# Ledger of designs, part 66: designed miniproteins, single chains, continued (2)

Each design is a single chain, and the fold is of that chain. pLDDT is the mean over its residues in the fold that is shown.

## One batch from the design tools (miniprotein)

Design m6417
Fold by ESMFold2-Fast:
Structure m6417 (fold): chain A 63 residues (1-63)
Amino acid sequence: SMEEIEKLIEKGKKYYEEGKYEEAKKEFEKAREIARTDPNISVAQQVAIELRIIGAELDVELA
């Protein structure tokens, strides 16, 4: 659901702010999986989630 995706994104953002990039990535990946199966999620929103995952992945490799 949209609410579930929003909660996962919020949790991922909190981990990211704490410098826990691997944990942030995992939360964003969970949000992406739900978004892929939810017909109410727009393509733009799916792309936004993907960009967050890419950002977290890069920060994990650089840490």
Scores: mean pLDDT 75

Design m6418
Fold by ESMFold2-Fast:
Structure m6418 (fold): chain A 55 residues (1-55)
Amino acid sequence: MLEEKKEEIYETYEKNSQKMIDESNPQSEEEKKEAEEILELAVKEGLEELEAAAE
């Protein structure tokens, strides 16, 4: 029942994180990987916090 809400949260976080990646302008493969790792952690942490609040 929370899956649709989770998807909305995911989309919102992905949008914001996509902006951060675009703004950071990763030009090397290493920079891109670091940006992706930071993005994944931010999405995971934010999603967990929002899920806890939604319970």
Scores: mean pLDDT 68

Design m6419
Fold by ESMFold2-Fast:
Formats: sequence, structure tokens, C-alpha cells
Structure m6419 (fold): chain A 60 residues (1-60)
Amino acid sequence: SAEKHAEDAARLLKRQLLRMGVPEEEAERAAEEVRDRGLKAGGDDLAISEAVREQVERLR
């Protein structure tokens, strides 16, 4: 489902950001953004990938 796909992507991003040393609060906000965008896009893979890329670039 779109919801599960967005949730899984958000969860994976949060784990990666924490591994990179990003603070918990920032990692959670980035994950929330990816989940929200993924849900609004109906679980579209390209939209989710773009949201993940933007969050990673922002937190570099």
C-alpha cells in the first residue's frame, strides 16, 4: 500500500541519518517529511526517492 511504502521509506531514512550522526530530532523530522510526501504522492517511488534525496542533501 501507499501508506506502508511511505512508512518503510521514512523508517529506513531515519536509521541511515542516525547512523550518520544526525540528531534524533532532526532525523525524525526528515522521516516525517518523507512519509508525508510519499503519502500525498500515493506511494510513488520517484516522489519518495526525491524526498529522501532532498532530506539527505539538507542535512549534509
Scores: mean pLDDT 84

Design m6420
Fold by ESMFold2-Fast:
Structure m6420 (fold): chain A 65 residues (1-65)
Amino acid sequence: DEKKKIEEELKKKLEEVKKKKEEGLKKAKELEKENRGLGMMYEADEASKADEEEKKAKEEAEKKI
């Protein structure tokens, strides 16, 4: 059913956002090794973007249902 497809796509997109957050944390640690404080800035930016993507994905899924 279309609804189940939309839910699966949403779940996949949320999983991708989680993966991006985890990769962002790894990059943040690498940046901290090079320049103190850059890792924290990178982590904060990535988290904000991920949260916005999650919210938009959920709202778009609801519109399609």
Scores: mean pLDDT 74

Design m6421
Fold by ESMFold2-Fast:
Structure m6421 (fold): chain A 58 residues (1-58)
Amino acid sequence: SEAEELMKKAVEAAKAGDVEAAEKLGRQATQAALDNGDIELAKKAENAVVRAINEAGG
């Protein structure tokens, strides 16, 4: 899904140290999931991006 692809890109950006891109893509992933009524995917996207940002640079 678009939300899953955006989440993967957000995590990749976070691992690369690009926090701004990770946050932007993460918000887009969460919004795409919510637009499709997938609350669980929205939570998963938010949690995955936050974790990746924290692990990459704290």
Scores: mean pLDDT 82

Design m6422
Fold by ESMFold2-Fast:
Structure m6422 (fold): chain A 90 residues (1-90)
Amino acid sequence: PSPETARENAAAVPVDAENAKELAEKALEAYEKGDERLAAVHLTAAELLVVAAEVNLELGREAMSEEEAEEARRLIEEAREFVREAREKI
């Protein structure tokens, strides 16, 4: 990718990770309200955003410092864990 594209991918990592957590929260809220279908939709979207964050880290890695990459990995791991916990509760 171009340096511009790599930087865009790097910038997407924290956004995707945060959105994954938000969707996992919405899945838990839907589940608590008895809306199992909506819970499944939000959980699937959250899982896809964790994958998107991982792909964006890979594609954006060359535009990132070692510190930025480590921070991105932590954000992805936090999002992955949060989504995993949500999945276990539905």
Scores: mean pLDDT 87

Design m6423
Fold by ESMFold2-Fast:
Structure m6423 (fold): chain A 55 residues (1-55)
Amino acid sequence: KKEELEKIAEELREWVKEQIEKLYAEHKTFNDEEREKIKKELEKKLKEIERELKK
């Protein structure tokens, strides 16, 4: 069951990474601080999802 949860987490990481790439491609004028902020928010949400799956 932990292996199944890890696969879901991996898929979510890939999806989040892809969303970040798309945001950067469309908003190339974003400064580094704005990009860091978006990245942290998405990573935070991913960790929350992983915690929910572990419950």
Scores: mean pLDDT 71

Design m6424
Fold by ESMFold2-Fast:
Structure m6424 (fold): chain A 113 residues (1-113)
Amino acid sequence: MEAEKLLQEGKLDEAIKVAEERIKKNPNDVEAYRLLGRAYLQKGEYDKAIEAFEKALKNADKPKASDYVLLGIAYLKKGRYEEAIEAFEKALEVDPSNPYAQRLLEEAKKKLE
């Protein structure tokens, strides 16, 4: 709740701090890794965003399509198009109707053409 406001206000370093403090208290806090990844993605720190989203996926009992979409966006921004394609395909396995995953998958495929 407070952390979502920090992202909306562009207070990315404060959002990172909140996420890191949550992770220190609970190393399996999936929502904290999601927050950390989103904050790094908005900062343009794509390698750190990828690492955070991978930690979220590893600790999630049931991954969301949005977890794979955000990971795929980070790969796409990094120019890692094959990994972006795999992430968007996994998002579509979770939710076949996800319009973001469908459009971003097509974009990533065109980057390899």
Scores: mean pLDDT 88

Design m6425
Fold by ESMFold2-Fast:
Structure m6425 (fold): chain A 65 residues (1-65)
Amino acid sequence: AEKYNKEGVKLAEEGKLEEAKEKYEKAIAIDPNYAEAWKNLGEVLLLMGKEEEAKKYFEKAKEIK
């Protein structure tokens, strides 16, 4: 889970938001209680202009944390 989360962070920093999203989704698939991955996915969705979707992921991260 941690490896995919770190790969996602690097991709997001490079502006590769769709690829970052995929990495965070993989992290969550391995560890659904990985709050950081849920939060990071929400942040990427905000950067992509998907505000409503981002809210759902932030809520999930808040529940786990």
Scores: mean pLDDT 79

Design m6426
Fold by ESMFold2-Fast:
Structure m6426 (fold): chain A 97 residues (1-97)
Amino acid sequence: SEKEFELEVLAAQIAMLAALAKRIADRSPNPEEVKELADTLQEAADILLSEKPDIEKLREYARKVREIAENSKDPDVRRMAEVGARLIEEAIKLLEE
């Protein structure tokens, strides 16, 4: 279905952001924060690709990613987290439609 395809595209985009975050983690002023962002984004992507996505867990991950976007001192990490949060939020909206 169109909705299933859109969810797969969102999951792929979130997974790509997770991979990018993982790649830059060791060069970040706060590597642990960036690794947490990468892990959270990857978990969100995995949930979206599951047979029955856990919407409440996705909401929790969106909030966590949003918090990183607001509190990170690294502009690149803030940007990745802002994009990641928006993608997760868009996926939640599609799942509730």
Scores: mean pLDDT 88

Design m6427
Fold by ESMFold2-Fast:
Structure m6427 (fold): chain A 93 residues (1-93)
Amino acid sequence: MIVWPSEEDSKKLNEILVEALKKMDEVDAPASEVAGAVLRALGVFLDTGSVKEGARALVEELRRIAERSEDPEVAEKLREIAEEVEKKAEEYE
């Protein structure tokens, strides 16, 4: 049974995901990989009830996408997005 997170925590994760999605769209990241990263973050969040753990899963997926990217500029921008998500997640207790 999935543990339903609080409305406040759901809003915090949604703000992180929306901001990351906007930045990923700006760097022309592959839609399928972006969707996979978001679904993984949501799955971890629903399983753990933790914004920080959900955001961490997103960071790990963004770094993995960057490592697989053939374009060094896209890879660097994805790493920057991951660092911004990680910094934002550390603000939540």
Scores: mean pLDDT 78

Design m6428
Fold by ESMFold2-Fast:
Structure m6428 (fold): chain A 86 residues (1-86)
Amino acid sequence: SHMDKKLIEEAKKLYKEGLELASQGKYEEAIEKLEKAIELLEKVAKHSKELAETYRLMAVIYDRLKDYEKAEEYLEKAEELLEKVK
């Protein structure tokens, strides 16, 4: 739907903001942006490459924070999703 496309575009914007914050070492702020992106994508694009990419970035950030349990959880979510995207 037209609304779903707009929400995916908003999630992509949040992903880019999160990526920029992560590149600056602002991991808590990056996580906040990416959690909002995930919330939107899980509602309107639960089987999307955009959601998988957002999960992968969350895994990278948690790995850098040495939260290996959360890093593994997000990596598994991304891998399971990528197997379903054709």
Scores: mean pLDDT 87

Design m6429
Fold by ESMFold2-Fast:
Structure m6429 (fold): chain A 80 residues (1-80)
Amino acid sequence: SSYKRLAKVLKEMAKKLPTASDEDLDIYRSLVSMFAVSSKIEGDEELAELLEEAVRKLQEGDKEGAKEALLEAAKLLEEK
């Protein structure tokens, strides 16, 4: 399932955030932003809002806030 794969990716990103380099954070931000756009196109506004929150937190350098948003998005995907 694409939902299970995306959930796994988001959980792995969240796990790596505390030790992520600035280069890693830029990569994660770009990927999560792409997932947010895809979710909006598919009409999943709740998922898109959580992913956009993660993007905002990553842009602000708030690793803990980003982790929380990514884990909430992953949980939502696992409940589908």
Scores: mean pLDDT 85

Design m6430
Fold by ESMFold2-Fast:
Structure m6430 (fold): chain A 60 residues (1-60)
Amino acid sequence: AAEAALAETLRTEEGLSEETVAQILEGLREQGIDPAEARETILAVIRNGRAVTAEQRAAA
């Protein structure tokens, strides 16, 4: 349930490709990380990455 909910959020709300979502979920499985515990951290990293990319484009 938590893994499916995270995958849905990453695809629908964050607009990530299915390939990218699959790689993130596989990484969590390899490290033994609970997707429910990691959800907020993963979302924060993705959103911060987007903010940095937008700032870099504005700085050009």
Scores: mean pLDDT 71

Design m6431
Fold by ESMFold2-Fast:
Structure m6431 (fold): chain A 65 residues (1-65)
Amino acid sequence: SAPSAEQLEELRKKYLEEFEKNIEKLLKEEGLSAEELIEELERERSSFSDPELVEELIEIVKKLK
């Protein structure tokens, strides 16, 4: 059986939370540039199966600046 809409939304939220934690760590510990990461996400946007997800990832990176 396919995941329910509620399960998919929960998985999406967990993915975004983990992404935020990982990116915060990379920005703080690895010295990664937020601007460079945003540019990389924008370049790869068309290769993602979910463009809305890419927009949310970019907004998370912008928020962590």
Scores: mean pLDDT 76

Design m6432
Fold by ESMFold2-Fast:
Structure m6432 (fold): chain A 55 residues (1-55)
Amino acid sequence: SRAERLAQIIIDSGKTAAEAKVLASSPDDRAKAEEIGKKIIEMSTASAQALLDKA
């Protein structure tokens, strides 16, 4: 659906922005940001699916 495509674009753009920021950070921040990023992507995907099922 169009909503699924939009959700995926938002998730992908968020991944790219986070990756770019992490490349400028310390190694410790890199590892921590990667873990946090994975959780955000997982939560965002679950939330997007729940919203699509609700709509």
Scores: mean pLDDT 65

Design m6433
Fold by ESMFold2-Fast:
Structure m6433 (fold): chain A 80 residues (1-80)
Amino acid sequence: IAYNNLGNVLLSLGRYDEAAEAYKQALELDPNFIEARSGLIFALLKLKRYDDAAAEYEKLAELEPENTSLLTKAAELRKQ
């Protein structure tokens, strides 16, 4: 939880690389933490790390099978 909150603050400050690292730490503690994975994806997109963002969308789709748009987003990011 603390790392996710840190990631959110860093993201708000435009410190995307540090935000991504904070979200990764949150995910090491809880790999099923959907909010932290969403935050990581957003930070990676801001950093233009599209392949990394696509991989995280694919992981998120396994946790949220009802959200059919996640795999579509991953595929779109990998086509660039």
Scores: mean pLDDT 81

Design m6434
Fold by ESMFold2-Fast:
Structure m6434 (fold): chain A 79 residues (1-79)
Amino acid sequence: SGLEEGLGKPAKEVEELAEEIEKNPEKIKELKEKIEKILEELKKLAERTVPKEKWPEVEKLLKELKEKVEEAIKKAKEK
């Protein structure tokens, strides 16, 4: 699929870091900062490589990744 082919690597890295947050609450601050940087780079990459008509799919991907990160942080903070 077109979006996953170009954006798949940074998206997977965000998902892996979110899982790391859930397992290691003491690393939340450092991992959150790293994830935020990757999400910004992913958005910039999408602005350069993804046609306008597919941008709603990019926005959906970014929203889903952000929600996964927020859920991981919430779970980590509750422990």
Scores: mean pLDDT 79

Design m6435
Fold by ESMFold2-Fast:
Structure m6435 (fold): chain A 74 residues (1-74)
Amino acid sequence: ATVDEFIAEERKKRDEALAAGNTQEAAGHRGDIAFLELAKEAGVTDAPSKEAARKAGFEYGKKIGEENQKLGDA
């Protein structure tokens, strides 16, 4: 499946949670979308699972944080 497919699924779940008035559940899906968007920024176009895509996004976010830390230490 593509990362875009996982984002679309999570957006649908977010919208369903909002329609049900469950703002906390919607917040969880927004968090998943954020990590999936980071995976796209890392150049990940497809993944075997949503969890694999989220992990790629998390690792990319960690790398960006490490690069920012190096700039702060300069």
Scores: mean pLDDT 78

Design m6436
Fold by ESMFold2-Fast:
Structure m6436 (fold): chain A 55 residues (1-55)
Amino acid sequence: SMASLKQILLGEALRDMRENGVSLEEALRLLREAMEKVGFSEEEIEEALRQLREA
């Protein structure tokens, strides 16, 4: 599904940033900014970030 693909891509981006020395909080902030720029709702952003934080 589109939601599953989105979450996979966000997880890959988070892993890549973390492997390059970016902190979890900074990586999540950058992903929030990217999702806002693309036009995701605040509810979708918070849910996606929650799933990333719990992974």
Scores: mean pLDDT 82

Design m6437
Fold by ESMFold2-Fast:
Structure m6437 (fold): chain A 104 residues (1-104)
Amino acid sequence: MIKITQSPASVTVPAGSSATLTLTASEDVDGKVNWYKLKAGEPRELLVKDLKTVPGKTRVSASGSGTKFTLTITNLQPEDSAIYYGEATAGTPSRGSGTKLTVT
């Protein structure tokens, strides 16, 4: 099973700034990385599929290759406070433990 590690585990940033979240896979995932936003009381939201941003998510971008991937969110707002996790879909799906993002 592919092991997914995310960093940082938690981060606090001021509104109007940007944040970059990192995902490391134990082996090459062929760019098959999705990113999700999970907020308490809400269903998970797909932000990025296979490194391509979902239409309408203009402040979100993703990049990476091989074993290292990033999610960048720009112009952060308090509503962006959530847990963000990546999921590699090469072979059996594997998920990271997430990054807790807090916007103040």
Scores: mean pLDDT 83

Design m6438
Fold by ESMFold2-Fast:
Structure m6438 (fold): chain A 64 residues (1-64)
Amino acid sequence: SKKRQLEFEAVKELLRLIGELTQARLEYERTGDPAAKKRAEELEKKIEELKKRLREQLAKLDAE
């Protein structure tokens, strides 16, 4: 279904971003590099934006 396809694509993208976030956090913990901290903060923001968009898209599909 369209809903399952949307969820699958969103999950794939979220997993990719979570992987990048984990790496950035581990780098910051080991090195104290402010660039790694900034990258982690930007990735957290992207993850929250994707979750919000997914919830909105799913709500729209459920309303149809």
Scores: mean pLDDT 83

Design m6439
Fold by ESMFold2-Fast:
Structure m6439 (fold): chain A 50 residues (1-50)
Amino acid sequence: DGVVGQIRRLRGLIDTYRRAYETAKEQGDDELAAELEKEIKRLEEQIKSL
């Protein structure tokens, strides 16, 4: 069962998207920021489902 490894990888991906989200907000790219926020929430729900 690779659940712990999957959670670690998903958390790493969330951290990457959070950084990208902050950059998008700083650039005023609200469309990209909204897409990144949506993806972060999807990944968080995926972790909860494991």
Scores: mean pLDDT 85

Design m6440
Fold by ESMFold2-Fast:
Structure m6440 (fold): chain A 62 residues (1-62)
Amino acid sequence: IKELVEKAIEKLEKGDLTGAIKYLSEIFKVGSEEERELVLEALRKIAAGDVEGAIEILRKLL
């Protein structure tokens, strides 16, 4: 899961929101309940245009 989180952050830093969402969806499918909650929170930040906030939330999974 750490590798998927790192890839999602890399995509967000490059502005590839579609690529980031694909990796976040993979984490959601294989992750624990706690990891899924953080992924949903990151997705809410992305939807609100807060990409920096999404990255900060995802770093908690590293």
Scores: mean pLDDT 82

Design m6441
Fold by ESMFold2-Fast:
Structure m6441 (fold): chain A 96 residues (1-96)
Amino acid sequence: MKTLTITAVFVGVSREDAARAGNELYSKAVNDARKKTKVISASLELFEDPELTAEAAARGEGPAWVLRITIVTEDPNYKAVVYEPELPATLTAEEK
């Protein structure tokens, strides 16, 4: 088994816009995995990070929304495709 975690940070957008972009990114990531391997579990979390929001506010920017996508695959050799989100984001991907 392999755990893939994709984290996207959206700054200065509404919660609704972050959720929309996040759901699209989640759908693309999960659908790619399902085509190539068995997906054991998949989850999506969206939350405001208060420390990142404070840092953004100090620069005159809006709130920071953290999107975390976790996908567990049966194939430990699955190579994830990291898609570009529809909104500007800081994107990281980790495989364990």
Scores: mean pLDDT 82

Design m6442
Fold by ESMFold2-Fast:
Structure m6442 (fold): chain A 100 residues (1-100)
Amino acid sequence: AEELREEVLRAAREAEASENGGQALAAALRAAHALAELAERYGLETALEVARELARESSPETVRLIASALSLEAEAYRLDGREELAEALRRIAELLRELA
């Protein structure tokens, strides 16, 4: 869990420090992917805890960008028949939008 937590927070900081939208999006997608891995391997509650940490450390713009990236990840998992994980990622994205 700790390695994935550190990856989420590192990617979020990289998105925050990005000089342009392309760099910010790439970092946000990495943060979203790490949150998806965290939810899949360690469960929704663990991923929600890390999402709350991310929201406390990041600007509202970065948090919304990561929430959007999570929504895209959720759609990809839904298309693969991973409905439970897709729902979990949608819940994380919803939390991030509420905290932004």
Scores: mean pLDDT 88

Design m6443
Fold by ESMFold2-Fast:
Structure m6443 (fold): chain A 58 residues (1-58)
Amino acid sequence: SRLEEQRKIAREIGLKLRLIGLEIEEELLEEKGKLTEEKREEIEREKEEIKKELEELK
């Protein structure tokens, strides 16, 4: 179905944009000196979850 193909593409783009957003957040927090070890680990876990979802979409 064309709709299923479009939904898959939209989800993939959304996941990739979220990864970029997390990378920007981490960089901005580090620049401001607000990147705690706990927050760094949280962002890393979120990135790994998104990467796993991207792999499952292949």
Scores: mean pLDDT 83

Design m6444
Fold by ESMFold2-Fast:
Structure m6444 (fold): chain A 87 residues (1-87)
Amino acid sequence: SRARAAGRAGDPADVEPLIRLLGDPDPATRQDAALALGMIGDPRAIEPLVRALGDPDPAVRAAAELALGMIGGEAAQRALREALKRE
């Protein structure tokens, strides 16, 4: 997929296109976009990935959680903890 290809490239210019793909109607595309954002590690993805933790597809939610863990740092850790408390 385009999202998967962009993530493998690791280009920061792909961050904004991948954030848009988190809203794609295809859950496989949203899952690939979340994982690609995690691999790039750009903190601009933190807030969009936190929103993806509420995705109706469980594979997309798992990908968003993994991606936030891959990005790491205090902002990503704080965002993930706050989202998980809402369960």
Scores: mean pLDDT 77

Design m6445
Fold by ESMFold2-Fast:
Structure m6445 (fold): chain A 67 residues (1-67)
Amino acid sequence: FDDLNPDEEKRKIQREVRLETAEKLRLIGAEFDLELIKKGLIEVSPEELEELERLAKELERLKEEKE
């Protein structure tokens, strides 16, 4: 139970990277699912379609705000 430990900083960074990766995968997955829906390979409810479209829009916004 140590506040000043270099290993603790490394663990924190790894946790943040995992959370960021999970969020990015969620957004990318939504974009991929929309592609499949557009091609008629899968069907989803209108509510699910709206959520996927919202997530894909968020991904595009992040790409625009990041260089």
Scores: mean pLDDT 71

Design m6446
Fold by ESMFold2-Fast:
Structure m6446 (fold): chain A 56 residues (1-56)
Amino acid sequence: LEELIIKMFSNPNEEEREKLEEEISRKIDGILDKMNSSERRELLEKIKKWIAKGLE
């Protein structure tokens, strides 16, 4: 998940970003269905950090 998020936000190719977005969305949905509220908050904080890395 981390590598996919970093790759999406650092990727200049629109078609590749769309494919990565779909894959990330499916993975996040599957993970969230199995998590409690505390685990979801931890995941969101991790996602924020990974987005920041991709934007660097």
Scores: mean pLDDT 78

Design m6447
Fold by ESMFold2-Fast:
Structure m6447 (fold): chain A 58 residues (1-58)
Amino acid sequence: GKLAVALKDVTVDSPAIVSFKKGDTLEILKEYPDGLWLVQNAQGKRGLVGSKDVEIIG
């Protein structure tokens, strides 16, 4: 899958949104046209992120 790196720290108390720190690597599972991407973190947790908060790294 596509990999992305987090551009900032995000901490959210929501089961639908994944929390991460700047520099964390996330796997992009699905891209939505409204600018939300479904991602999976290194621990296997899935959730939504804002596409502007991450950068695709190949």
Scores: mean pLDDT 77

Design m6448
Fold by ESMFold2-Fast:
Structure m6448 (fold): chain A 65 residues (1-65)
Amino acid sequence: SLEERVARLLALVERDPERAAKEAYWLYHSDASLSEAAKAQIRAAVEALKAGRPEEARRHLERVP
């Protein structure tokens, strides 16, 4: 489920932010069922991780509906 995927990403953000960014990017591009609200939060999390801001990424992932 999306909830399980987001929970996994949240666990990875602090421990392996590069892997978290890759998995979030893959989720964004592979899951056609994502709502526009979910896509916006996942994209923002990827951008935050690329910018070296894991805490900002975590907040965006927590906001995925």
Scores: mean pLDDT 82

Design m6449
Fold by ESMFold2-Fast:
Structure m6449 (fold): chain A 100 residues (1-100)
Amino acid sequence: VEELEEKVLKHAKEAEKSKNGGDQLAHYIGAANDIARLLREHGLEKALEVARKVAKETSPETKRGIASALDLLAQAYEVDGDTELAEGLRKIAELVRKEA
């Protein structure tokens, strides 16, 4: 859990330091993927806990970027038939967006 939490925070901070949109987007997607892994391996409550901690440490712009990446990832899981993961990711995206 601590390793994934650190990875999510690292992606968020690198996105904030990025000077081009491509690098920034790559870090938003990286953070979203690590959050999805937290959800898969440790469940929704733990993923929400980590997302809340990371959100408090990041800018409003970065929160919106990560939330958007989470929404896109949720849509991909929904299309793949993984509705439970999709719903979990949408709840996490809403929490991150609300902290902005």
Scores: mean pLDDT 82

Design m6450
Fold by ESMFold2-Fast:
Structure m6450 (fold): chain A 68 residues (1-68)
Amino acid sequence: MKLVVVYVGVSKEEAEETAKKLKEKFNFDSYEVIEAKDEEEARKLALEYALKEGIKSFLLVDGKVYVV
């Protein structure tokens, strides 16, 4: 299963570190981080990824992690 972290309000480096920690903690096969321009886009993208088979989607907004 692939981990996708959609992020806004944090750096790419912070998003990568968060994704790596979540990947190790929950034993995902791979991860990808996707930057959104604002919180509305981030929520929309995270929901779109959550509907895909084999993908677990997380939101990272201003340093807070949400499961989708």
Scores: mean pLDDT 85

Design m6451
Fold by ESMFold2-Fast:
Structure m6451 (fold): chain A 64 residues (1-64)
Amino acid sequence: GKRIALVAAPSEKEAEEAAKKARELTGADEVVKLIGVNLAEAREEARRLREETGAAVGGVNLSG
């Protein structure tokens, strides 16, 4: 099964650093970067990815 990690940050640079950390922590096959989104938008994207791919989707690197 495919594993996807989501990271959310206010800028591309911060999103790239968060993506690097997420790969190290999760061993995800794919990392999706969300830039300039709020926590609710990031959570909705995670839900869509789970439903559309059937993958294990983890991590939103925004807060908590």
Scores: mean pLDDT 72

Design m6452
Fold by ESMFold2-Fast:
Order: C-alpha cells, then structure tokens, then sequence
Structure m6452 (fold): chain A 60 residues (1-60)
C-alpha cells in the first residue's frame, strides 16, 4: 500500500479533494484531519497515478 499526504489551505478544500479521490479512486482509503488529506492506495500503478493526479489537481 502507498500513502499519499496533501495539505490544503482550508478544510473545505481538503474535503473537496477527499471527495474527488473517493469518486475517481474508489479502492483508496481516505482520511481528512483538519486541512490534511491522507490517501492510502493499493500498490497498483494505475490507482497510484490516478490518486496523485487528483491530489495535484486539487492543489492547483
């Protein structure tokens, strides 16, 4: 399993990123702690790539 962590400007942005992960990477486990989103993804190249793309898109 691969763990990805991203910190956002506020809780609303973090929640938005978490919802995007849930929608696009349903196998991933998502946790939101304040402004920080932690995503645990199966060790699958496609799932990891998708999760990274979603988190990067949400940060931009």
Amino acid sequence: MVTLTATFKNLNTAIGAALAIIGEVPEAKVRVDGNTVTVTVPDDEEAIKKAKEVLERAKA
Scores: mean pLDDT 80

Design m6453
Fold by ESMFold2-Fast:
Structure m6453 (fold): chain A 65 residues (1-65)
Amino acid sequence: MTLEEVELITEFLLKKGVISEEEAEEIIELVKQGKYEEALKKLREILEKNPELLDEIEELLSKNI
């Protein structure tokens, strides 16, 4: 997963009200620091709580990547 993909997913989750601005900034900062495993773990935990958003995220990535 690229920084651009993480940013798109994070912004999408923020717009949906699923995460806070602080949570979004934390995820982006982890990726910028090269801590991809920690960033992906946080994203997985969020998506496991919101499985209905997975299809929308796949469409978002397909359109923007």
Scores: mean pLDDT 77

